Designed miniproteins, single chains, continued (2). Designs and how they scored, part 65

Each design is a single chain, and the fold is of that chain. pLDDT is the mean over its residues in the fold that is shown.

## One batch from the design tools (miniprotein)

Design m6244
Fold by ESMFold2-Fast:
Structure m6244 (fold): chain A 72 residues (1-72)
Amino acid sequence: EAQQLADQLKATAKEYAEAIKANDVDKTRELSAQIGALLSQLRELAVKYGAEGRAVLTAAQDALRAAMLAAG
């Protein structure tokens, strides 16, 4: 379940980067909210599953950072 959320976050982060490049304010707002929700769920799973959950969260956060850097 954590990996599925991380995969969704990566996909959403790519869409977010695309929306930023397009200067689509409404889309960036929607995707930002989705990213926040996914990160919250991953943080809960990190608490529940310890080191394994934290590893998935870290990988997802790294992918998000890379996508945002690619956008800017």
Scores: mean pLDDT 76

Design m6245
Fold by ESMFold2-Fast:
Structure m6245 (fold): chain A 73 residues (1-73)
Amino acid sequence: SVDAKIQQIEDEVSDAMLAALPTQPPVDVALAGADTMISRLEKELSKETDPAGKAKLQARIDHLRAIRAELLA
């Protein structure tokens, strides 16, 4: 399911962010994490054929882009 794919991507990236936090600035870790999640979700969006699944992926990408913009403010 699309929900399971989104959760897997977020879990994997969150784990990578936690591993990076002791050695990198928190804002840099958050930006890299957001960029990685967006990139992986965009790849899933390009493969998705179900309109409802596309809408869920796009909504999550849009939300992450908003978070990324806030981190840069």
Scores: mean pLDDT 86

Design m6246
Fold by ESMFold2-Fast:
Structure m6246 (fold): chain A 75 residues (1-75)
Amino acid sequence: GGMVQQDPSIPDAQVADLTAKIDAARAAAVAAGAPQVTINHLDAMAADIAAGRRYSQDTYDAITDGLDARLARIA
């Protein structure tokens, strides 16, 4: 579709990328012996995305920044 004035949801490719980032963060958390609450939080985010949740670019950026920060603390 054409451009609209509303803030668009991220495309499917970015949703897939976000899912892959969450999966990588979860694997890193498990490998580092992170608390179960951290693993449960990542599982909950993956379940939310699998349920077809939509995200704006700003929300995507905030989530990926949070995941990157979490991975940096684990590594």
Scores: mean pLDDT 72

Design m6247
Fold by ESMFold2-Fast:
Structure m6247 (fold): chain A 85 residues (1-85)
Amino acid sequence: MKEVEEAAERLREALREALAPSVGEDEARKYAEQVRESALRMTKRDPERMAREMEELAKYFEKKGLLEVAEAARRLAEAARKLAE
């Protein structure tokens, strides 16, 4: 779980920084926290599904040019997959 918690925290920061210029600081922070909390809950229930959803999220943000967010999502997918072993 520590690796997932650390990866989720990195994704939170990456989302906040990437989205703040578009939606404002407060909205970006709230969205990033929501994603982090949802990721932690899903990992406890179904880590394989969590890994798949984070891979999809990474592709979505990569297509939008938000490469740092995409990398953070991929790292979270890797951490969740490791727990599914």
Scores: mean pLDDT 83

Design m6248
Fold by ESMFold2-Fast:
Structure m6248 (fold): chain A 100 residues (1-100)
Amino acid sequence: MSPAEQALALLEELLAVLEDPSASAEERVKAMRDTARRLRALAEENPDAPAELRWLLLRTSHELEELVERYEAGELSPEEFRALGIRLVRSAIAELRRLS
C-alpha cells in the first residue's frame, strides 16, 4: 500500500469516528491524536515520497494536533471541535485524492 493510500485510509477512518453521533468527545480526541501521529510517521518513514505528499501529511498532522490542543484548552465546544475536525479531514482527503 502506498503512503497516499495509507493516509487516505487513516483519514477516512477518522472521518467515520467524527461523523458517528454515538462517539464520545474522548473517542474523537483519541482518534484525532492517533491519526495525527500516524500521518507524521508516514511522512517521516517515506522520505522518497513526493514532497507535496509529505508536506500535506505533515501539515494535516499539525492542524489535527492544533484542534485537539484548542479543544483541551476549552476554546472549542465538543460540537465546534467535531465540525472543524470534519471540515479539516474532508479537505485533506480531497487534496490526497488529487495527488493520487
Scores: mean pLDDT 89

Design m6249
Fold by ESMFold2-Fast:
Structure m6249 (fold): chain A 95 residues (1-95)
Amino acid sequence: VEELLEKLKSKDPEVVREALEELLKTEDNPEILKEAAKVLAELLKSPDERVREAAREGLKKIVEKSDSPEIKKIYLEAEVDEGIELLVEAVEKSF
């Protein structure tokens, strides 16, 4: 479990995706899924668009697998932050 969570912190989007798929196949524990969701939410701050994309997809899959309100809150907060970044980027491209 800790090894998979460490792999989720990788700057390599392929490593993040592989660790996420393995985690989702092997773990049903809400506390572990909550920790994974927190790690993925931090990855949304990555300067690499591919890492952010993998984190976004991972958060969606975790929230779909778990009915935990804490996990849903992490996902919703992460989606709001990502939306704000996309709006800022669109304004910058307009110049």
Scores: mean pLDDT 70

Design m6250
Fold by ESMFold2-Fast:
Structure m6250 (fold): chain A 65 residues (1-65)
Amino acid sequence: NNEEKEKLANDLQNYLTNLNLPQKLTNQVREVFLTKCSQATVNTLKKFAYSVLQNLDNPQLECPV
């Protein structure tokens, strides 16, 4: 469902933005989530957020499996 995926992508971006991450990075994370995560769920969102936060100097911009 594209609407549910869009809402999850927006929630992910808002979460990262509220943590004061750069807008360029939060936009890139959102785009990867929308384009690369075929089975996007709340769990996928949480794993992606965790992955980005684990290494802010060189974040892994890949959809978590």
Scores: mean pLDDT 81

Design m6251
Fold by ESMFold2-Fast:
Structure m6251 (fold): chain A 65 residues (1-65)
Amino acid sequence: KDMEEVREILLYSIENALELNIPDPELREKLERMKEAIRNRDWAGLRKLLEELGALDIINEQIES
């Protein structure tokens, strides 16, 4: 509903994931990049990252739902 509430939830989830000892440094780097996009309210950048991961359809469904 509110993009700011969604942003806070996403940041909280990403921060919790980054606090875990994740053995995959590439995955950790991607999570950090997503965190920066969300933190800066760069929804276009986040969309690009999700498109790279093949998850663009999730954003489109959430906007239309």
Scores: mean pLDDT 67

Design m6252
Fold by ESMFold2-Fast:
Structure m6252 (fold): chain A 64 residues (1-64)
Amino acid sequence: NQAQLQAIVQEFFQKYPSYKELLKKDQQAFSEALFTYLSTKFPQQSFTKASQQQLLKIAVTLSQ
């Protein structure tokens, strides 16, 4: 669900606004930080590669 993924990314940026700059500078470091956050906040949720890719696309769009 794109709306749920968008809400997750928005909350992440609200808690860690500096990560918008990290995404522009180092997408790999951003991805690691985002997925670490997701693992701690949603420990029982498994994110597929497709969901991870969609989260990154949403993050790029919201950081612009």
Scores: mean pLDDT 78

Design m6253
Fold by ESMFold2-Fast:
Structure m6253 (fold): chain A 82 residues (1-82)
Amino acid sequence: MEAAREAILTLIDLANAGRLDEVERIIAYVAEKDEEAAERLRILALKVVDSPLNEKEKENAADSILADEIGKRAAELAAEAL
């Protein structure tokens, strides 16, 4: 669970920094394993790119992703890609 949460926070940080190369690489890895999980991360990344998140918003976004089974799987697979 710790690695999964850190992976989502890292994905948000990469998107905030405009590192779309790394974001796309992580999402592509997740998509090979689970397309629904990958779509969850694509939606998150797109929102962050359009509106960079502050520290509190990053924590809230991570909590939202980890709130359901698809989001938890997305976070676990993202951790494998990092």
Scores: mean pLDDT 84

Design m6254
Fold by ESMFold2-Fast:
Structure m6254 (fold): chain A 77 residues (1-77)
Amino acid sequence: MKEALELIKKGLELYKQGVKYYSQGNYDEAIKLFEESKKKFEEALEIARANGDDNTAGLAQSLIDMVEKEIDKIKKE
C-alpha cells in the first residue's frame, strides 16, 4: 500500500516539473517529465493491482489517463 502511494507522490512531482517546463516553452523536457510521471503511475497501478487495492489502482489509472492527455496535447501543438 505505502509503496504504491509513494510512487503516486513521485509521479505527481514529476508531473509538476513537466508543467513548469511546458510553461517555459521547453516542450521536449516537458514530454520527458510527463513520460517519467506516467511510468511512476504505471508502477503504482501494478503494485495496487497485485495487492487488490481497487481504490489506489483506480487513482493510478486516472493519473495515467491525465498524463497521456497532456502528452497528446503538446504533441498536437
Scores: mean pLDDT 85

Design m6255
Fold by ESMFold2-Fast:
Structure m6255 (fold): chain A 108 residues (1-108)
Amino acid sequence: SSTVTVTGNSGSNATSTVSVTSSSWSSDAASSNVSFDITITKTWTDGTTETVVLGVTVSLTDGSSYSLTLNMTAVAASETPAASATVTQSAGAAVTVSIKSATNTLTL
């Protein structure tokens, strides 16, 4: 298993975008699937924090590779952020992203 940690932007406003780009990963002979978690922490100017854990599963074909770009845009009415995530993949790979936990209510 792999863990990827992304620290969210501590910004002066209620809207932020977080992007995670991974270089090409090759398929292993022993596994057609790779799973890992992405932990995103957002810090507000008042020092409050929010944490979201995303579960990512990638299905690979023999000899395939992929690059994963996860673009998360946080749109907040200040105390109640909403986020959207877009996953971009190369041909020959399938990517599934799910919310495993969140400090506040969050929609992908």
Scores: mean pLDDT 48

Design m6256
Fold by ESMFold2-Fast:
Structure m6256 (fold): chain A 79 residues (1-79)
Amino acid sequence: SLSPEQLELEIEVTLVYMEASLLENIAKRTGNEELKKYAEEARKLVDEALQVMDTDPEKARQLIEEARKLIEEAIKKLE
């Protein structure tokens, strides 16, 4: 069974992955190249977090925080 800390990280990674995927879909639908760039970079950070999550959970948390910042920046650019 996963520890509570591992479960929390897995949930966080999953939610950020879903957010990045949604932004990619919006960028594709609207043709917004700047949004696409932010979404692709956030996706890469999430993919790296998934790779290291079991071996280096602290690095995975840092990568997820970086992905969240990019997603927040992308949303602000739409305002």
Scores: mean pLDDT 84

Design m6257
Fold by ESMFold2-Fast:
Structure m6257 (fold): chain A 79 residues (1-79)
Amino acid sequence: SEREKALNATNALFLGGVAIVEAGLGDRETARRMIERAAELLSKVIGKEAAEEFLERALAALEADDFEGLAKLMKEAAK
């Protein structure tokens, strides 16, 4: 349903926000787990292939300490 898709998207964005905060505080392991969970929820909204592409790019941004890029990826995935 549209409501279920909206809830999954909202939860994914929330987890992405938590990941950025945790990474900024130095907890990269928690950030990675939150990104992985966000990608799982996004797969139910945007499909598995797009969610896998998101996961790959988000983890690369995390490894590069590119928190602005990570935030942009989260915002773009919600469109």
Scores: mean pLDDT 82

Design m6258
Fold by ESMFold2-Fast:
Structure m6258 (fold): chain A 63 residues (1-63)
Amino acid sequence: MLENVKASIEMIIREAVAAGLSREEILQKVDEFIDQLINAGVIEESDREKLRKYALEVIDKLL
């Protein structure tokens, strides 16, 4: 289930926003996290686009 991954992405975004990172820098950190999860076999490559869209929605709500 992607709910735990989405919660982790939201935490990463909140911390990055608090640190004053730009939208592009925040998205890069999210992409790195997604890559780590795919490499670890936690999620599949097909989940990448869905998680990136979720991250953009969270960023737009917090910025």
Scores: mean pLDDT 83

Design m6259
Fold by ESMFold2-Fast:
Structure m6259 (fold): chain A 95 residues (1-95)
Amino acid sequence: SKSLVETEEEVEEVEEKIRKRLLELGVPEEYAEPVARALAELLKEKGYITREDVVKILEELGIPKEYEEKVLKAAIEVEIELGVKELVEAVEKVF
């Protein structure tokens, strides 16, 4: 299977989805934007996000560790959404 995020346009779409979800979870805009960008780029590079990746991003960006669970939740929810979309598209191609 290919990565769920392959193009720059797909990276921008994923970044916006993560950013919106982070804001809904109560992460401030000043943190949501750079975190969403870093997570979207990481999904393009390796196709998945781990807790260790979230911790490293927060440390590198100087974001309080209290947001770790909210960031991880947003990443997981967006990854699930992208995975479900890919599965639906794959099934539609068989018919």
Scores: mean pLDDT 77

Design m6260
Fold by ESMFold2-Fast:
Structure m6260 (fold): chain A 84 residues (1-84)
Amino acid sequence: GPRQRNVQQAIRQLQDANRQLQQGNVDGAIRQLQQARDLLRRSGPQARQAIRRVDQAIDQLRQGNVGDAMGQSQQAISITRQLY
């Protein structure tokens, strides 16, 4: 259903954000993380923990902490996969 599609799309956006970070594209990664956050918000209240991890990843990137941001993004993927 629509919730399942939003969850799958959010996982793809989070994976794309991690790829952008591996390529040194911080601005691209932030845009992908913001898109994932919006999809997770549409997926329902169970996505709250995944959204927190995405918000932490964005905050870490804005502070220049790429490694910490990648860790938070990986946690968001793991949490989001558990919703599926």
Scores: mean pLDDT 87

Design m6261
Fold by ESMFold2-Fast:
Parts: sequence; C-alpha cells; structure tokens
Structure m6261 (fold): chain A 82 residues (1-82)
Amino acid sequence: SLRDIANIIQSVAIQLFGPGSVKVEAVEEENKIILTFKEPVSDEDLEKLKEASEKAVKEKFPDAVLEFERTSEKEVVVTVKI
C-alpha cells in the first residue's frame, strides 16, 4: 500500500538524515507521498534519498516506480506508480 511505501521512505530518510529530520504524509487519492524536511534539501541529499528509497522499496514492491520532485527548499514529493 502507499502507507507501506511511505513508511519505508520515512525509515530511509531517518537513517540518512537522523530522527526528526522529516515529516511524511501519504496522499492516497493522488498516489503521492509528501516529505517535509527540517533543513533545506541539497541536490546531493535528494539523489542519496532517491537511490536508497528506490532500493528499499524495490525489495518489497519490485513493480513500484517512484518519481521524486523537489517542490520547495524543504519539500520533496514522491509520486508512486505501481
């Protein structure tokens, strides 16, 4: 489910950036996960998040496709296609 994918991405973000670094919201109607970071997200950090999240999600959901988009300095939206 989208919630399971959101939980995986949250765990990855906490591992990379530390506890309390991110708030995660799943928007079921839009198949989107909204990540709101405490600090601005660099291009390097976004790429690291993408790689680790795709790897972790693929282990449980091999057909899931994730599209990451930075919508603000502190916000990343993940669109999930299954």
Scores: mean pLDDT 85

Design m6262
Fold by ESMFold2-Fast:
Structure m6262 (fold): chain A 69 residues (1-69)
Amino acid sequence: MSEETKKKAVKIVQDLLAQGVSEKDAIKKAAEKLGISPSTVSKVIKEHEDEVTARAFALRAAGQPVRAP
C-alpha cells in the first residue's frame, strides 16, 4: 500500500485514541475511512504504537475526554 495511506491511517488512529476510542475500534474506523483492511491498519499501528500511545497518554493527562469518540 502507499506510504501516504500508512501516514493517514496512523493520524486517524492517533486522533481516535486521543478521543478515547479503543484501539480496535480506531483501527476499524481508519480502515473503513481509507478503504483498506483492518489487518493492514493494525500492522501499520504496531510499527507506530509507541507514538500512538504517547499521544493518548499526553491527552489523558491533560484531562481530555476518554469516552467521546
Scores: mean pLDDT 69

Design m6263
Fold by ESMFold2-Fast:
Structure m6263 (fold): chain A 91 residues (1-91)
Amino acid sequence: SALSEELSRRFAERRAELRRRLLERFPQLTDADVEALLSAVGMALRDVESREEVREAIERAVRTVVEKEQLPLDEAQVEEMVELIYEVLEE
């Protein structure tokens, strides 16, 4: 869809900035952890059909990686990460 193409383009353009901000905000994460998170988010954005799905897609992707990789993030930190990624993509 036009929306998923636009979101994927914005994500690709902002991926380096997202990596930098995630590493600064969550210093307990490794470069590999952040790469896994960003890859999952990028994949999820390709399947978004409406604007209402954007935040849900980001949250689902983040939670899936956190659970799969057993990342050292509590519920508040997961919510903060989702919000940070969403805000960067909406700028």
Scores: mean pLDDT 86

Design m6264
Fold by ESMFold2-Fast:
Structure m6264 (fold): chain A 52 residues (1-52)
Amino acid sequence: SGLTEIRAPLGSDGRTAALKAQELGVPFITTIGDSPIDVYSFKPFFEAAGAK
């Protein structure tokens, strides 16, 4: 099936997932505990992922 979004926790796996989401043109949502955070609106996470 097609991916509409990518979800992963913060960390090295999250950075890789964020870059893959940008490559695919889908939103990346990270989780801290049970709370999702949309990385497209969270600039510090973009910087950690090496994306601008």
Scores: mean pLDDT 57

Design m6265
Fold by ESMFold2-Fast:
Structure m6265 (fold): chain A 74 residues (1-74)
Amino acid sequence: SRALFERAIELLRQALAETDPLQRQLLLREAVELAMTAASQLGERAEPLEREIMRLHLAEDVEGLLALAERLLA
């Protein structure tokens, strides 16, 4: 869903600006959960997108997650 990706982008931007490590981790986890849920709604593209989201999450690549979510909204 577009709304889920938009919410994930909001949370990822908040995580990048957040100075508290614990709060940043909470924002990142919520953003990843929303992005995974949105990706699951994309039919045949779901599995490769979910895999890419998890790869970027494990790498702690917040910028990469943000870029991916923004591309999916375009």
Scores: mean pLDDT 83

Design m6266
Fold by ESMFold2-Fast:
Structure m6266 (fold): chain A 99 residues (1-99)
Amino acid sequence: SEFEEKAKLILELLRETSERMKGKKREEQAKLLLELAEELEKKGLPEEVVWYLRVLAERALLEEGEELPETPELRKALAFAKLVSRLGSIEEAFRELEK
C-alpha cells in the first residue's frame, strides 16, 4: 500500500540520518534533522511529521530557558510528538495519521 511504502521510507531515512548524526555537534545534528524534514516534505509526507523534525532541530539550538513561540506549526509538531510518545515509535505514530 502507499502508506506502507511511506512508512518504510520514513524508517530508512531516519536510520540513515541517525547514523550520520553519531558523534556530531548539536548544530550539525540540527542541520541533518532539517535536511531530513525537507526531504520528507518533498516526498509529500504529512506536515505533522515534517514539523516534528523541524521542532526537534530548533530545540537543539535553544539556550537554557528559551522557549519556541506557540505557532500552528509547533502545535502540529507537538501533536505528532504526543503520538510518538504514546506509541513508542515514529512508524506507529505515522500509521495513526493514516485515514
Scores: mean pLDDT 75

Design m6267
Fold by ESMFold2-Fast:
Structure m6267 (fold): chain A 55 residues (1-55)
Amino acid sequence: MKYKVLLKDGSTREVEEKDLEILEKISDNIVIAKDKKTGKILLVDEKTKEALELS
């Protein structure tokens, strides 16, 4: 499963679910995760399959 990541510059990329390390669960649909390939911290919406780059 792929997530669409919104980057700080307004561009987007995709990340595979297997490349996400879940760090903290905020709510039923929202988690904080680390992208294993980039080392960036993401805010992930598991319902919409969208993420925001935080780091």
Scores: mean pLDDT 81

Design m6268
Fold by ESMFold2-Fast:
Structure m6268 (fold): chain A 74 residues (1-74)
Amino acid sequence: METQESEGRFLNTDSGPGATPTVGIFELRLRQGDGRTEIELVVYDPETNEVVGTFRGTLPTAEDAARAQEALLA
């Protein structure tokens, strides 16, 4: 298990000008009620696997909700 082929360069990946940090893990859930679409987002800490925050909102249309979900799942 001894190796000699590691570089800190991989830690500084991406294009350079704008690093893309991976912050946490999240779950997105959509619920449709009487004429409204509710979105709920739960965020977890990747190191402790505990919930660090929850966000919820209401979207005007199911079409907008689907677009938001597709962007997150893409």
Scores: mean pLDDT 54

Design m6269
Fold by ESMFold2-Fast:
Structure m6269 (fold): chain A 82 residues (1-82)
Amino acid sequence: MTDEEIERIVDEAERLVKTKSDEEIQAMIKKYIKENPFLAAALAMLKLGYSREEVKELLKRAAEGDPIAQFRLLADIEDVLV
């Protein structure tokens, strides 16, 4: 995953969070967790109050194989869905 791909995912997640209700975002996370897990994680992290830059850094680290970052993405998705 390139920096440009991560930027695109975060741009889309910010657009969705600004335009959609909390219920719609939760439904999108459930849908994308299987189809686009990085978008699902970005949506969840933004809903939890992470900054754009924090989301970008965590997605990049997870894509590079950092197990702590990968675990954090999954935990943040779970926190929003329950």
Scores: mean pLDDT 84

Design m6270
Fold by ESMFold2-Fast:
Structure m6270 (fold): chain A 73 residues (1-73)
Amino acid sequence: MSKEELEELAELLEREGTEALDLLYQKGYLDEAQRQELMGILKRAVEALRNGNLEEAHRLVGELEEQLRTLVP
């Protein structure tokens, strides 16, 4: 994957992830502390993608998915 493709993917993940977490917070599925924690994981995943660290990005996205699975009915 090119540097340009990684940056585009990172921007997409950041935009869609932020929108999704905002929506879940507005619906009352996440409290403020949970939203901040998940936003932190999202930011770390985005940064890993920008740095070309696909293994770390994959792990962080997996952590985000697992936490959402336990918090959202």
Scores: mean pLDDT 83

Design m6271
Fold by ESMFold2-Fast:
Structure m6271 (fold): chain A 58 residues (1-58)
Amino acid sequence: GPAPRATAVVTGSGEEREARFTVDDPHSPEALAAQGAVARELRAAWERGELPDTLTHS
């Protein structure tokens, strides 16, 4: 099928900031890779002082 899409939605502020991850197929290695890519991009943006509300990777 098509490559699974992973999306992160960021809520909260400061030390209470959290990200929720959604993937189209949570049981596939491709879905885990997509989730990892989104998590890495979110962390990099966080370390740069950027505050994205949503990140998507597929």
Scores: mean pLDDT 67

Design m6272
Fold by ESMFold2-Fast:
Structure m6272 (fold): chain A 75 residues (1-75)
Amino acid sequence: DGRPPFKGMSPEEKEEVEKKLNKLLEEGNYDEALKLIGELMEKHNVAVNVKFEVIPGPDSSKYIIKSYSLSLEDL
């Protein structure tokens, strides 16, 4: 298409998308979250950073994901 690559999204657009992604993940809607991430990476040339907070379960052989968050960065 000969279009120059986008730097990604504005800060406000990134906040809205991060909010949507975190909501989808909180709802357990991982398929829609991954689809949105893929669309953003393809369309807006952004990097997606994911952070997990893990805690040990009552059994030391088990770890539980307590929380996770997503953020978008310009490439």
Scores: mean pLDDT 61

Design m6273
Fold by ESMFold2-Fast:
Structure m6273 (fold): chain A 62 residues (1-62)
Amino acid sequence: MAEELARRVEELAKELAEKKGITEAGTEAGRLAGELLPDHRVRVFVTEKDGKVEAKVVVEAR
């Protein structure tokens, strides 16, 4: 369950990064991850290399 939500947040972060840039995407994805997984420690990474956007969400039990 938590991993599935993390993957959905990753997809959203990629879409937001293409529209608004990686900084805004990271901020919005981080907020959503916190709302969806309040009992977990969530780390959100949004990076861009060579014009390609990558997003990764890591979920740990709280």
Scores: mean pLDDT 75

Design m6274
Fold by ESMFold2-Fast:
Structure m6274 (fold): chain A 62 residues (1-62)
Amino acid sequence: QKEVEELAKQLAELFGISEDEALTAVKAALAGDANHPTVKKLAKIMGISAAQLAEALKKVLK
């Protein structure tokens, strides 16, 4: 949980989204829901696919 919250905060600061949006995206990606709107939004901002973002987040939080 703490690692998820810290990652969400870092993503929010880097990409100019709210911490709540970043936290929702991280949680959805970890649950395997790459089709969640917030995951797609964050992936678009980062210039990667939602599937790539979901896999990257799983690796970082292992």
Scores: mean pLDDT 78

Design m6275
Fold by ESMFold2-Fast:
Order: C-alpha cells, then structure tokens, then sequence
Structure m6275 (fold): chain A 68 residues (1-68)
C-alpha cells in the first residue's frame, strides 16, 4: 500500500543517515516498493523528493526497477 511504502521510505532514509550503504539501501527500497505494487514512476518521484537520496542512489533505483 502507499502508506506502507511511505513508512518504508522513511525507514530506509534513516538507515542511510545512520551510516548504512546507500547503494544497497537503494536496491532494497526499489525491490520492496515494487513488491508493494507501487508504480515505478511513483517510487522514483518519492526518492527524488527525499533529500537523503543522492543522484547515484536514484539511478540505482531506476536500474533495479527496469530489471523487474
């Protein structure tokens, strides 16, 4: 659901801020959001609007979603 996705996005952002690998978190986020049936465009837009995610991490999200 969209609310579950919003909560997951916040949790992943906090994990990056706590020092976890942002590239690995980006991959997890993409797979998790896809499993929740969130449209690919909405996943990308939500990540782009979150200031914690870098351009490199957003490109990783896009690449993972293309493979799904």
Amino acid sequence: SKSKFASSLTAYALRIMAGEDGIEIAKELAKKAYSLNIPKEEIIEAAEKNPVFTKEQIEVIKKVLEEL
Scores: mean pLDDT 84

Design m6276
Fold by ESMFold2-Fast:
Structure m6276 (fold): chain A 76 residues (1-76)
Amino acid sequence: SSERKARDLVKKAIEHLKEGDLEKATESLRQAAEALSDDPAVQQSLLEAAKHAEEGDSEKAYERAKEILRGLEESL
C-alpha cells in the first residue's frame, strides 16, 4: 500500500538523519511524499520535513519525520 511504502521511506529518512546524511534523508522524504500524493495533508508535512533536511535543520527534520511516522504507524 502507499501508506506502507511511505512508512518505510520515512523510516529510511530517519536513519539517514541519525547518520547525518541530509541529502539521502531529503530524497527519502520526497519519495514518501510522492507515494502519498493522494493525501495532501501528509504529503505537505513530508515536503516540509524534506525542506528542513535540505536547509540543514536536522533537528526539525527529525522531529517532523518522527511525528509523521507515528501517524502512519497508527493508520496501519
Scores: mean pLDDT 84

Design m6277
Fold by ESMFold2-Fast:
Structure m6277 (fold): chain A 69 residues (1-69)
Amino acid sequence: SEELKEAAERFLVRLYLEGRISVEAANAAGRALRQATTKEELRDAVVAALRAHGLPEEAERVEAFIDSL
């Protein structure tokens, strides 16, 4: 869903603007988000990208947000 991807992207932008994730992490998560075709793929891919960048707490926050959509 385009609406789901837009909501997730806005959440990632907010985390970046709050200084909670790096530009590298934001770019990696954004690439993962664009490749996803299902809500489950979107969640898993974005969470994996953030964890790969050493952001497990932000990964959990994003997972909870996407699961709420």
Scores: mean pLDDT 84

Design m6278
Fold by ESMFold2-Fast:
Structure m6278 (fold): chain A 81 residues (1-81)
Amino acid sequence: SALAEALREALEYLREVAERENLSEEIVKTIEEGEELVRQGKLEEAERKLLQAINQIGRELGSEVTEELIKYINEIMKKKR
């Protein structure tokens, strides 16, 4: 589904951010749990994990990074509705 593709792309982007910024193993685990939920077709739970990962990243890197992540993810979600 278009939502599953958008969630997968958003989670992949967060994984790239986590690798680039050397973020905590807890954040990587949250992203991996979200990816697994997308594979299972549990899209509402996957979206919750995506939001959890964004919040965790914001706590480690600050609000400016969180705002940029939300903006980019919204663009992904708009393209694949």
Scores: mean pLDDT 82

Design m6279
Fold by ESMFold2-Fast:
Parts: C-alpha cells; structure tokens; sequence
Structure m6279 (fold): chain A 85 residues (1-85)
C-alpha cells in the first residue's frame, strides 16, 4: 500500500468514528509523530489541546495533516492503532 493509500484509509476510518474516538485518533497520531521525531512532546500536547476544541471535520483534517508528515512505516502503525478504536 502506498503512503497516499494509507492516508486515505486512515481518513475513511476517522470519518466514521465518534468525536471522542476521533480525538483519540489525533492523540495516537501525535504520539507516533513524537516517537518518530517529527514533533516534540510539548508541541504534541499543545496540538492535542487545540484538537479537543475542534469540530469533527477539524479532527479529521488534523489526523490527515499529522499523517502526511509520517513515514510509510509510521503510517502503517497509525492505521493498525486506529482500527482498534
């Protein structure tokens, strides 16, 4: 699966989640981004606080934006984790 196909599948899953689970998807994406050195833990905390106040469309856009900065391997990890939500 290509990076673009992984991002599209992630977007489809998040779009079907409740708002509460979509916030959890943002949290998971941020944790993976920190683990992979894409952002700092402090930046992830600030982004999550903003995301908790966002609309569902804003949460979907946040996950896609974070995902676009991830490697293919990190995207595969993210997809596996959000499938459990």
Amino acid sequence: MSKEELIEEIKEIVSKLSKEKAIEAVRIALEIAVKNGVITEEMAKEILEIAEKASKEGLINAVVSIASGLSKEALEELLEEIKKL
Scores: mean pLDDT 86

Design m6280
Fold by ESMFold2-Fast:
Structure m6280 (fold): chain A 73 residues (1-73)
Amino acid sequence: SSNIQSSYQQGIQISISMGNSVNNMISQGFSPGQVSTVMTQQSNTQIQNNQNNPIVVSIITTFQQGFNQYIAI
C-alpha cells in the first residue's frame, strides 16, 4: 500500500541521513567512541519520534545494530 511505501521511504531517508552524519564525523577526525555516542543519541531520538511507525523503527534499529557490530570489531 502507499502507506507502507511512504514509511519505507521515510526509514531509508533517515538511514541515509544518519550514514552521512557518520561519514562527516569520521572525516572530521572523531574517534569511533565519539561517533558511537552521537549515533546512539540520534538513533534513539529517531526511534522515539517514529515509535508509532514499526517499519521506520525496524529500519533504524537495523542500522544501529549494523553500526554497533562495526564498532565492536
Scores: mean pLDDT 81

